# Designed miniproteins, single chains, continued (5), part 44

Each design is a single chain, and the fold is of that chain. pLDDT is the mean over its residues in the fold that is shown.

## One batch from the design tools (miniprotein)

Design m17505
Fold by ESMFold2-Fast:
Structure m17505 (fold): chain A 118 residues (1-118)
Amino acid sequence: SPELEALRARMRAIAAETLAKVPEEYKEVTTLILDVLEGAIESVLEGRMSMEEAEEIIDTVIDELAREYGKEKTIKALEIAIEYLERLIADPGMSERAKEIAKRLKELLKEKIEELKE
């Protein structure tokens, strides 16, 4: 749909701006996190995935990334991903439904950061 295409283009534009500011050592892990967040937002919006299923997938992916890249790099990438989600929430081009999904994902990422710090 034109609305979904506009949403996808806006999310990708904000992701590109976010990644341009990321230090090289965090770029790969941050890209992977932003990609899974974009896919989750799109899938929930289209009704292909429940919010609970999206949260479970993101939780699993973050644990896998922490194993591969280490907790420190993963935490830093999650902090950057929270900034990305905050930009989506504040963006007038984002639908209210997309903003609510982004808010829930932001809270999940905050909880994952605290879990990884233990």
Scores: mean pLDDT 90

Design m17506
Fold by ESMFold2-Fast:
Structure m17506 (fold): chain A 66 residues (1-66)
Amino acid sequence: SMEEIVQLIVEAYKKLKEAFKTHSRQQVEEIAKKIQKEIDEKTNGRIKIEVEFLDNSILVTITFEK
């Protein structure tokens, strides 16, 4: 359901935010790629997530395909 997908995205964001504080940028990028792959597989490519790392911020863009 859409609600389950939204929850998955929220949980992914929380993991990325925590990793950003405690891990190197390279490790966080690897974690982000793994999360992006899992969401792509679970949504059959209908939902795409892009993660951009800013100073003290994480920008997450979510695209929904019809």
Scores: mean pLDDT 74

Design m17507
Fold by ESMFold2-Fast:
Structure m17507 (fold): chain A 83 residues (1-83)
Amino acid sequence: SSTPKIRFIVRRVRSSGAPAPVKPGEEVGIISLDLKSADDLKPGDRILVVYAQPGKGVGYVLARVVRVDRTATAIYLDLEVIE
């Protein structure tokens, strides 16, 4: 019943061949695949990035965490898009 106020923001995104569906500065949701808790994010972790599409709902992209930069109000993520 607690309401977390932490925001996840893409700071850097790299893709190997497909264009990234999210851009630096965008707020996203996170679903951790390797961990049970999004609070325990570290470089190398695989996550599903949940992004909003205006009027269309949400999209998902699989990414690897490259870097995590935590502030008092937001967590900035450097991501590498994978399959």
Scores: mean pLDDT 74

Design m17508
Fold by ESMFold2-Fast:
Structure m17508 (fold): chain A 74 residues (1-74)
Amino acid sequence: SHMEELAEKIVERFEKAAEEILNDESLSPEQKKALLRTVAEMEKREAKKVLSEEVYEKLNKRLDEILEKYLKKI
């Protein structure tokens, strides 16, 4: 569905942002973790406005899994 396609684009956008944050040598580990959490929350907030509850709940879990994965790399 269109909402599922939007959710996939949000996941891809977040993964790209997470890689950029992870590889930013100007940021401390604490700054990287704070930025990752901030970007995840911003993506969730915007998604909640446009996605159905069911698609949003699935996306929310996926974003949390990606966030945890990247936090462990820092």
Scores: mean pLDDT 89

Design m17509
Fold by ESMFold2-Fast:
Structure m17509 (fold): chain A 88 residues (1-88)
Amino acid sequence: SMEELRKQARILYLQAAYTAETSDPATAKAAVDAFEAWVLANLPDDDVFRALMLMGASVLKLYIDKNKSGKPDLEAAEEYKKRLEELK
């Protein structure tokens, strides 16, 4: 169903965001690219939610590109992990 696809998109977004906080920039970017590819393959192009998910991917990529320190933000990562558990 559309509701299940949207739930899966939120889960994948949070996993990509978690990876952005806990991994090196290259690994984080690959995770966001994989999320973006999933969104393009699985959500309809006339869905506003799809456009919002793609915007989210772009924001994560910008964040990764600007975070040149490579230092993991474990507090932010734990918040993303908590939100993931709430969706399961």
Scores: mean pLDDT 80

Design m17510
Fold by ESMFold2-Fast:
Structure m17510 (fold): chain A 106 residues (1-106)
Amino acid sequence: STVTVAGVELPAHAPVGLKIGALARESPDVVEQDPETGRWLITDYEKFKALVAELLGISDDEEVDAFLSTVTYQLPDGRLVLGAVPNPAAGLSEEEFEAALAEERA
């Protein structure tokens, strides 16, 4: 079985981090890639949080914040980045994302 995340077709069993990574890549108004480091930066936390809540079917604000703490980390300058240790697939490079997606589709 498959699910569609922001127009990207993924296996339903794909890791949640990979689904969040797909959502981020298709949300250029709230997430942008740093061209120097390849890191995915969250530019609008509240809007990204709303998209994640909708994707996961979470209605509790505290639950969404708790989940986001597992897929994001904060740089010393205050910027939020995708790819926290528990869900590194959320912050993969383009090549790593395509490889992970191909593996899940196999």
Scores: mean pLDDT 77

Design m17511
Fold by ESMFold2-Fast:
Structure m17511 (fold): chain A 84 residues (1-84)
Amino acid sequence: EPKLNAKVTITTDDGKVITRELKNKTASEVAEEIVKILKENNITRAVVTVTVTEGDVDLTKLEAEINKKLQENNIDAIVKVEKV
């Protein structure tokens, strides 16, 4: 599976901002890391922005994978995927 590097920014409705850099991850692993961060911080509602910094990844497929994992974990988040 193709690997990517990404910067994840999570913004909560109460104004908290969490930023994490992910390196050498698949789309599925990026989705899993996002869910982990949200659960560890007791976040059930957020805006998640994923900025792909390296890797030839289909942004639509990445967004779909993240949305799938969020739904499986009952997290109500808006996902934005972009590339540098």
Scores: mean pLDDT 84

Design m17512
Fold by ESMFold2-Fast:
Structure m17512 (fold): chain A 74 residues (1-74)
Amino acid sequence: SEAEEVLKLVEGLRTLADLLELPEERRAQIYALLDRAEAHAKAGDVAAAYRDLSRAYELMGLRESAAFYRERAE
């Protein structure tokens, strides 16, 4: 399901965020967005989860991935 795909992406992005050289405040914002994406996916709100994922990707500097999930949220 798309919800299961989102949950796998959230796990991978938490790992990626830990590997990136980011200021603590930005890392905290990314974690908060990933926690929200997980909660939305578990509630069946895949569109809201993709919006949160898009914002997390943007904060990581991954513009192409951010744009992809922004479009999937529409």
Scores: mean pLDDT 86

Design m17513
Fold by ESMFold2-Fast:
Structure m17513 (fold): chain A 86 residues (1-86)
Amino acid sequence: MTPEERAARLRGAAEALEEYIEKHKDTLTPKQLEFLRELAESLRAEYERLQAEGVKIDPALVEETRERLLKVPIDDLLGEVTYLLS
């Protein structure tokens, strides 16, 4: 995975996770909500670091990643988040 691909996937995953949180905030426990918000912040911090280093982000790949992750089960979304942050 190139730095550009990773930055785009980090941003797409952050946007997908933030949208999941908003849709499910009434059904998530306070502890689950805190955990998911911390993951979203970690994803944002990492892609902002890559942008600060001059990595170019492909907006098409951001949107592709976001749309894909909004359609998968939460466990698959969290699996990709874990992979991107490792």
Scores: mean pLDDT 86

Design m17514
Fold by ESMFold2-Fast:
Structure m17514 (fold): chain A 88 residues (1-88)
Amino acid sequence: SESIEIIEKQVKDAVKNGVPTTYSEEEFEKMEERIEEAIKELEKKGMYEAAERIRKALELAREYKKKGELDAAYILLEHLMLIVEEIE
C-alpha cells in the first residue's frame, strides 16, 4: 500500500510536468505481457514482495487506462518497463 501510494504520486507529478507519451493498444498489451513475465521471474527468484509491488503498479496503470487517463497509464507503464529491464 505504501509503495503504491509513492508510485501514484510520482505518476501524477510526471503528468503535471507535461511529459508527452502515446502508445497503440497493441504496444500497451505487449508491455503488459512483458511486465507479467517479469513478475513471474521475480516469483521464481523468491522476490515475492517486489513481484507484488510491480503487480499492483500494473493494476494501477490498467485503472488509469480504464478512466481515460492515458498519459498517466503510459508513464506508469514506461516506468515499469524500465524496472523490469533490470530483471535478468
Scores: mean pLDDT 77

Design m17515
Fold by ESMFold2-Fast:
Structure m17515 (fold): chain A 65 residues (1-65)
Amino acid sequence: KVEELKKKIEDTKAQLQADASRYRAEATALRGDPEKVAEVAREFMKAAQDASDKIDEYKKELEKL
């Protein structure tokens, strides 16, 4: 199960990196609309926070093993 948790941490990091690239592209396309850019940025920040929380939970579970 230790390797499963490590894989989940790495998968979460990879997903966050992919999400960052997608949001950067979307923000670039919307650069003429600051309100929409701000909305996309907020959604990305929420996704980044959710990913960080998941990684912290997996790390805590690893420390108990």
Scores: mean pLDDT 80

Design m17516
Fold by ESMFold2-Fast:
Structure m17516 (fold): chain A 74 residues (1-74)
Amino acid sequence: SHMEEFFNEKLKEMSELVKKYLEGEISLEELKKGLQEIVDEAKKEFGENSPYVRTLEALARGVLAEAEELEKKR
């Protein structure tokens, strides 16, 4: 499915951003920006009320919560 292929590509992009952040290649602010850009692209493709968009938003929120906790321990 085109929708499933696009969703899987966005999941891969999120995973790559998380890896770059954990490896110190990008800042927390760059991670936040990149995750928001992925969600915004998904909203354009699927529409704002799509379950795919809600899933990506939930994943981005979880990633950012964990990243903020890591920053507090530094």
Scores: mean pLDDT 87

Design m17517
Fold by ESMFold2-Fast:
Structure m17517 (fold): chain A 55 residues (1-55)
Amino acid sequence: SAFEESVRTLFDQMLADRASAEQVRLIADWMLSQETDPANRAVIRRETERLLAEL
């Protein structure tokens, strides 16, 4: 989906920029606070777990 690709692009950029685990969690928490769609929330959680595993 366009949403999934957008989240992946953002998180890949954060990884390239060497974001901290704290920065990733803050961005993910903000995104979840703005998102009510369960499918989109699942994408945010999955990509957050993937990114945190790479840090």
Scores: mean pLDDT 85

Design m17518
Fold by ESMFold2-Fast:
Structure m17518 (fold): chain A 95 residues (1-95)
Amino acid sequence: SKQDQAIKQVDELLERIEELVEKAKEAIKKGDYKSYEELLKEIEKLMQEINDIMIDNNLPDSVVDQYHQRIMRLMAELYSLITGRPEIVELRNLM
């Protein structure tokens, strides 16, 4: 169905976000804040694409909530790694 295709597309985009979050963690560990900033911009773009798909396909609130919770956990995990690193505090505000 159209809804099933939309859910599959969201799942694929979410997997891409998870890959980018792992790369962002690696960039933070290396002190590569330029790569970190670019990866955050890519993650933001993919999150916007997911939101558009959810709206355009009228996905149920339960599905939307599950994906939002997953994104929140990924972002919280990423931000926890930059706690105490004041040089990248401004980059958090780009999200």
Scores: mean pLDDT 79

Design m17519
Fold by ESMFold2-Fast:
Order: structure tokens, then sequence, then C-alpha cells
Structure m17519 (fold): chain A 55 residues (1-55)
């Protein structure tokens, strides 16, 4: 069993898919909706979301 290799590969693929979906969702939001979303979250997560949306 190649558990470590399988887990790393699956995690990479899952993360890439998640980031693509999340980016699409964030870019579909209006600035008002995005600001409201950011207001509910921790500052570190806000910075992550802002960076992801800009890309």
Amino acid sequence: HHHMEELRKKQREDIEKFLEELKAILNSMTDEEFDALLAKHHPLFKEFLEKLRKE
C-alpha cells in the first residue's frame, strides 16, 4: 500500500479542484457580497480570500 503517495496525490488534486471552484465562486460575487463574506471571517482567512480572488 502506497498510502503516503496516494494521500499526497489525492490532497493535491482535491486542493486544486477546491481552489478552482472557490475562485470561480468568489469572482461571481459582487464586491458588496464579498465584503460581507470577509466581515464574517478571521483576518488570516480574509487575506487568503482576497489573494485568491485577485488571481
Scores: mean pLDDT 74

Design m17520
Fold by ESMFold2-Fast:
Structure m17520 (fold): chain A 94 residues (1-94)
Amino acid sequence: MSPLEKLLAELSKLSKEMLEAIEKGDIEKVLELVREATELVVSALKDPALQAEARRLGEEAIEKLKKAKSKEEAIEVVDEFFKRMVGLALREDT
């Protein structure tokens, strides 16, 4: 498996775990998983500018999740977060 394929597979697993945590109402677990996904992407990136953008996206997602008033809002935040993280990984020349 290529490094990119492995990263995308691990991100997919974390996405499923976040959705399960949202369904259970475990917001602290969702925040923990966002931090894990952020560090996973940062560790896979070689460009310091993309690493900084990944950390910013993680912090933004955490802030939005803390303000989410419904499970639906939390799901939208998680979906946008993973979409943007996948986009960063695909921009890296692997």
Scores: mean pLDDT 83

Design m17521
Fold by ESMFold2-Fast:
Formats: C-alpha cells, structure tokens, sequence
Structure m17521 (fold): chain A 61 residues (1-61)
C-alpha cells in the first residue's frame, strides 16, 4: 500500500510539474520534453506496481 501511495504521488507530482512547465511561457522545448518523460516514467512505475499488486507473480507470494 505504501508503494501504491508513493507511485500515485509521483504521478500526481509529475503531472503538476508538467502543467507548470506548459503554463510557463519561458519554458524551453527541452524542459517540456523532460516533463513529458517524467510523467511517463511515473506512470510506468505505477503500472508496474499495479501489476505486481494484482498477485500474478507466484514467486513473490
């Protein structure tokens, strides 16, 4: 449950930072791409945790 909360918080924080970058007219294209990459990484982490949590891995039981 702690991992689920942490991964969700990382997604929420990444989305918040992405919005700030997109809303800032001084943001560079590089900063926008980094923000998008950060969101994707956070989402990938949350999906990985979800798959693990669903109890498909016999070796983790």
Amino acid sequence: SDFERETQQLVDEAEKLKQQVLDDPSSSEEEKQKAEDAVKRAEDGREGWRLWRDGRDRELS
Scores: mean pLDDT 74

Design m17522
Fold by ESMFold2-Fast:
Structure m17522 (fold): chain A 91 residues (1-91)
Amino acid sequence: SALAEQAKAALDAGDWEKMNAYLQQMAEQARAALAAGNGAEAAALIEALGEVEAYAVRKIATEVYGLSEEEAEELAEKVREYYREKAEAAR
C-alpha cells in the first residue's frame, strides 16, 4: 500500500502526526471495505496496517528501549502475526 510506505517514511522523519494521519486513513478505508462486504480489500488493508505497526514497534524497541535487532524482529513478527489473523477473520 502506498499509504503504508508513506506512514513508514513519516515515522522515519520523526513525524508522528503525519504517520498517525496515514494510519487513520487506512483504518477508515478498512472499515468502509468491511461495511461494504469487501472482505478481501479489508484484509489487505489490515495486513498493511500490521506492517506499519510492526515497523514502528521494531524502531521503538531498538531506538527507545535499546533492544537487540533480533529481539526487535521477534516483537515485530508477533505484531505481523496478530494482524495476519485479524485479516483472515475479515474475509
Scores: mean pLDDT 85

Design m17523
Fold by ESMFold2-Fast:
Structure m17523 (fold): chain A 70 residues (1-70)
Amino acid sequence: SSSRRQQLIQQGDQLVSQGIDLNRQGKFSEASSLYDQASDLYRQAGDDTNSDNSRNTSNYLRTLDQLRRS
């Protein structure tokens, strides 16, 4: 339903906002986990573009975490 879709998108947006905050703090691993969760919620909502963008951001942040630890 439209209501369910809107709720999923809003939840995804909230996770992205939290992920941005964690990224600013250098908490790349925690931020990537939130973007992965947002990606799943956007996919469930049928928002493939935001799902793909969130997944790509998660992968990028995971790479940054690995580089920082190397």
Scores: mean pLDDT 90

Design m17524
Fold by ESMFold2-Fast:
Structure m17524 (fold): chain A 74 residues (1-74)
Amino acid sequence: SIEDIKEEFEREMLRLLLESIRNRESVEALRARLDKAIARFLAQVPEEEREEFREMAERSKEAAVATLEKILAE
């Protein structure tokens, strides 16, 4: 279901964010990894749900990036 896809996506986003924090990766590296994850999940989403999913995914990406930026701030 779309709910299962969203749940799996949220877990993957969190996993990628935590890896970026642990490995002290750049914001640019995190953005690239998140973009690849978004593309992979969009391929699994039914056509009628794709635009809504993309909007949600982009918001999740910006939240993850903002979190990493805050952690990297002096």
Scores: mean pLDDT 86

Design m17525
Fold by ESMFold2-Fast:
Structure m17525 (fold): chain A 79 residues (1-79)
Amino acid sequence: EEREKARNGIIALFLTNVALVAASMGERDAAREAIQGAADNLAKVIGPEKAEKVLQEMLEALDAGDFEKLRKIATEAVK
């Protein structure tokens, strides 16, 4: 279980970084898809209700262009 949670947490952080790269390139749709993938993997770590809240916060940070907040949200959610 702990190894599986660690794997899913790493994948969520990896996909968050993919979203940040896509957003920096102006690829908003690709960034949103990557954030959705991050939230899907995060749901396996923290549960679906908390993951849905994190998803909403990440999408709001993305739409605001606040990439530092987006990184912080993902990092704090994995802990």
Scores: mean pLDDT 82

Design m17526
Fold by ESMFold2-Fast:
Structure m17526 (fold): chain A 93 residues (1-93)
Amino acid sequence: ALEKIEELIEKYREEAEKKGLKSQKAVEELTNELYRDVAADEAMLKAMREEVERYATPLEKEEFERILEAVRAGVSAEEFARIYREAVARIKA
């Protein structure tokens, strides 16, 4: 479930590099903005929740709850991106 969103973010990052946005800062700013837009997409969050409840391990459910709590708390785009990357890394391990 979370991997699909990470793949989407990676595709946008690759497109930014192809368009000449090669500075690490510019790519990170674009990635952080996309994390925020994804978090605001209620349809995407609902689909993720349904997939997590049906197929996720206990670890994946715990990490998903952390992501939802960050969204509800209204954390910065940069902090949201950090939380999301850490959650995905723990799930992929």
Scores: mean pLDDT 59

Design m17527
Fold by ESMFold2-Fast:
Structure m17527 (fold): chain A 64 residues (1-64)
Amino acid sequence: SHMEKVKNMSLVEKLSRTFGLPKEKVEKIFKESKNVQEALLKIAIEAYKDDPRFVERLKKLLEK
C-alpha cells in the first residue's frame, strides 16, 4: 500500500523526535514488528523502560 508506506515514514520521523530515539532504531522496530501497534509498544518500551509506572502498565497488558 503506497499510502501506508508514506504515512509510516512520516510517523517514524515524528516518533524519533518525540521519544528521543535514533531514526534508524525506530525504523528497525517498525520492520521487525507485525503491525503499527506492536511497533509503538516496542518504541514506548525503549523510551520508558526505566519508568516504574510504565513497567507496571506493561505488566497489566501482558497479564491479560
Scores: mean pLDDT 69

Design m17528
Fold by ESMFold2-Fast:
Structure m17528 (fold): chain A 90 residues (1-90)
Amino acid sequence: MDKVKKAIDNVKKATGDDDIAKQLGDFADHVLKGDYKGAADAHKKTIDLLMKKKLTQDQIKAIRDTMKAIRDAAKKAGKEDSFKKGMKMA
């Protein structure tokens, strides 16, 4: 959880975008609860926001680092399947 929070804070600093940070946080919360449907919804909202913005390579890296941190936290919590299902576009 601590690494996920730091990664999300880094996205907020790198992008200046509270909405992207919020949706990444919502995705992490749903993944860790095993709510793959809620995770899929939050992931879709994140992608919709990203498609409307031209991001720098550093901003894209910050988002990727956050997704990796969420996956690592999900593995530790036994929720890797929730992460994988949440990443599927539904």
Scores: mean pLDDT 79

Design m17529
Fold by ESMFold2-Fast:
Structure m17529 (fold): chain A 61 residues (1-61)
Amino acid sequence: SKEELQKFKKEVEKLLKVADPDMLDEMIKNLEYQISKDPNPSQAVLEELEYLKEKKEELDK
């Protein structure tokens, strides 16, 4: 849902303020593994993964 995605984004931003940026790589890896185990992943999980990859791209520039 839109509310769940917004909550997820705020938690990620909060973690990035206090945690190592390398934590994004672990979060991406964990979500990709979860998706690989699910034959029909939800749109919400796919949007969360897309958000994390976008954040990583911004930080890697």
Scores: mean pLDDT 76

Design m17530
Fold by ESMFold2-Fast:
Structure m17530 (fold): chain A 99 residues (1-99)
Amino acid sequence: MSSEELYEEAKKLINEAKEAIEKGDFEKALELINKVIKIAIELMNKGDYKKAKEIAEEAAKLARELIEKVKDPELKLEAGILEGIAGILIGVINLLLSK
């Protein structure tokens, strides 16, 4: 897949995750956020750091929203792990962008 195709797929999944959160489908939202993080990693591996960072930041925001809305401790833990992974990705990308 091209960086543009990956970016468009990530934007679609982000919108689907937002809808899943609004509907209370937190398990689906977790699956979608995980897919978004995988796309951010692929964009980073392709050297598209700007798109990778944007997608990782959106994933982190969605994971945080899940943590705030979810009552189930297991789903809350999984959302916390995803937020942590997205945060690490953002940190790595920022390091790669630094001189």
Scores: mean pLDDT 87

Design m17531
Fold by ESMFold2-Fast:
Structure m17531 (fold): chain A 80 residues (1-80)
Amino acid sequence: MAAQIDEETRTLTEAVRAMKAELEATPAEEISSSLYAAAAILAVAALWQAERAADPELAEEARRAAEELRRLLRRKEEEE
């Protein structure tokens, strides 16, 4: 179970980082409300998996990536 949870956590962390990179490069006016919602859900999923990760370093990476994405989403939302 632990190995699967850690692999899922790693996969979600990479997905969060990819989403953050894509959104950072995308102007706020080109980001749909659906994409904002999807990115927010992805960040929450990563935080949920981080709490279940057996590897503390991986858990910290997942939390950091999720918080960075959440911060970016808030910033883009404020850009109009």
Scores: mean pLDDT 79

Design m17532
Fold by ESMFold2-Fast:
Structure m17532 (fold): chain A 120 residues (1-120)
Amino acid sequence: SELEKMLKELLENKSYDEVVLESAKILLGLSDLSENAIKVGTSIANKAAEALLAGASLQEVVDLIEELGSQPASEIEIVPELEVSDEVKEKLVEAVALYLHRQNRPLSKEQIEELKELLL
């Protein structure tokens, strides 16, 4: 599947910026990646980063990602990319890994565990 291919490419690159962006795309369960879906996934990641900057807990950020990810793509506000510290990027990556585990997306369990190890 396109998600499995994207996860493999994500794991091979091992870049925090690329990992955060591709993880945001995965949050939407994007097997059919349109440009709008990419923008929406990036906006969800940016909203999560904004919440972390405001002092939200990891659990609150995961709950926010779940809420935003359940909305129709057309209803998600496109936000500009935020300049964030490496610490906030690492916390965003932790939140995305936890979200993927909770959602049991159509990826192998082994790939999800490898993603968690890479992101955490």
Scores: mean pLDDT 57

Design m17533
Fold by ESMFold2-Fast:
Structure m17533 (fold): chain A 89 residues (1-89)
Amino acid sequence: MASELLGEAERIGVEELSALDLSPEAREELARGTTRAVSAAVAGDEERVREEVERLLERLLEVADEETARRAAEAIERIARLVLEATRA
């Protein structure tokens, strides 16, 4: 069960995030936000996951177009939720 959830999280990262046309600055913000959201998910802190995803979206909207920023934030939210679920499986 946990391995299937983590496999889906890896697929989102490899396939969906790699397809996004992000500047180096936006890519760096995405990396920082991903680390924070995943760390919160590993800790089982669902509320902190929400806060870090919202912060990531806000930061990405400053350095990327709205469509790309929202897609990146949504992908990270999905990754974090899968990691959070895997900690309970």
Scores: mean pLDDT 81

Design m17534
Fold by ESMFold2-Fast:
Parts: structure tokens; C-alpha cells; sequence
Structure m17534 (fold): chain A 66 residues (1-66)
């Protein structure tokens, strides 16, 4: 899904991109996948502030979908 791949890239550059977040959250089946991907990237790059912010935003929106 090219839109999902673009959303993943956009979140790495701009964690507050609302369209990218919306694309990920609209696809419930892959919302947890993107969380796992961001967590693994952050484990390798713990000082990456962009990844830290992106993870927080995605976690918040996923909690709302419960």
C-alpha cells in the first residue's frame, strides 16, 4: 500500500503530520505494526527526537480507537 508507506516516511520526518497519522489509523490491521516498527527504530536510535514524538502521537491515537 503506497499510501501507508508514505505515511510511515512522513511520520519519521514530521511526527505531527495529520494526514499520515490518519492513513495509519484508518488501517486498523496495521496500526499496531507501525507502533512496533517505531519502537524497534527507537531502540536502535534512542536519541532520535522525531521517532520519540512519532511514537507518542501514534500511541495516543491508537488508545482512542480501543
Amino acid sequence: DPLLEEARKALEKDPYNPEAIGVLLARDEVSEEILERLRKLLEKNPDDKTLQAALRVVETWLKERK
Scores: mean pLDDT 67

Design m17535
Fold by ESMFold2-Fast:
Structure m17535 (fold): chain A 81 residues (1-81)
Amino acid sequence: MVETARRLLDDAEAQAKKALDSGDPADLRAAANYNATVAGMLRTRAKELAKQSEKDSEEAREYSDRAQKLRDETEAAYKKL
């Protein structure tokens, strides 16, 4: 469960990095949308995990927050173009 959450974050970070490095509007928009989706999925996962493991729930929340930050960063870069 937590390993799946980490993998989703790793993919989200990779897409954000590629988009920010390229500056391509299509890549930036795609990365922002993907990171928004990952943040939402991980927030839902954190709520589900809260019933089983507070530690795993907290980790999933941290990953969700990081994906949200990447979404905000890629969207800001897109809007600055």
Scores: mean pLDDT 83

Design m17536
Fold by ESMFold2-Fast:
Structure m17536 (fold): chain A 65 residues (1-65)
Amino acid sequence: GKAELIRALEGGLAAMEADPDDEVTVRAGLHELGEVDPEVAARLAELIRERGPVEGMREVLAELK
């Protein structure tokens, strides 16, 4: 549900803040998210391209409120 999705994204944000240059972790997280919610995964991928992984994740989390 939405709560589980938000919690997964919050965990991903914490990991990205710890190592923002870890492209492998970012790609793996996007792939897993795409299996659960492809629309949210597509939106996150766009925001990561425009704003970077940390800020992109924050904006997706804000949109899910």
Scores: mean pLDDT 74

Design m17537
Fold by ESMFold2-Fast:
Structure m17537 (fold): chain A 63 residues (1-63)
Amino acid sequence: SAAEEAMRRAARAAAEGDAAAFREAVLWTSQLGPEVGREAARLGAEAGDAAGAAGGWHGYQMA
């Protein structure tokens, strides 16, 4: 589904430390619904603890 693909995209971007791609994916998933966006952010944090520290996840948190 679109929601599943969006969450996978966000998690992958976070794991790779791609701040721009992660932020875009999270914002896009929030358009599908706040619950989907929240789950995408959670998956990104879980999958990319080290990559999140590199800046991918922080771009979202600074909003």
Scores: mean pLDDT 62

Design m17538
Fold by ESMFold2-Fast:
Structure m17538 (fold): chain A 95 residues (1-95)
Amino acid sequence: SRMEELREFGEELVARGKEIIEAAPSEKEKEELLRRILALMTAAMAVILGLSEEEMAKTIKLTPELREYYEEFKKLDSDEEIREWLLAKLDELEK
């Protein structure tokens, strides 16, 4: 089911995010990576759930970075494309 696929993907994302953060050479870089990963994951989940920018703003503060990721993910047509794009963005952060 879609919910089971989202759960499995969520577990994969948590493991990958942890690996990237743990590999960072300083506490400042770990904090920056955590901030970026949280914005990236929030934007992806908002699009998957069909939430508008206005609906998100009722619950969380929209940073410029979160808005940019949201617009990128909103251009994608499927959960599979969002998954592939999200993993690609995480790989860019590992550099």
Scores: mean pLDDT 79

Design m17539
Fold by ESMFold2-Fast:
Structure m17539 (fold): chain A 75 residues (1-75)
Amino acid sequence: SLEELFARGERHRAAGLAAEAAGDLDAALAHYSRAEADYETVVLNGSGELKKRALELQLEVAVRVLRLAVERVFA
């Protein structure tokens, strides 16, 4: 279901946040990429509150990915 896919995205996002907190930027980016894919599928196929929440979390993850990419350029 889309709700199960959203829950999978949430697990990937949580793993990304944990990796980021540990300073493992490569692991964080890999987990965030998986979360983005799951949230995108929910956005494309969902409706109402689930779609809105998936959009909000997809944006949050995208901003984190961009910030980490900038850090890697200036490392």
Scores: mean pLDDT 87

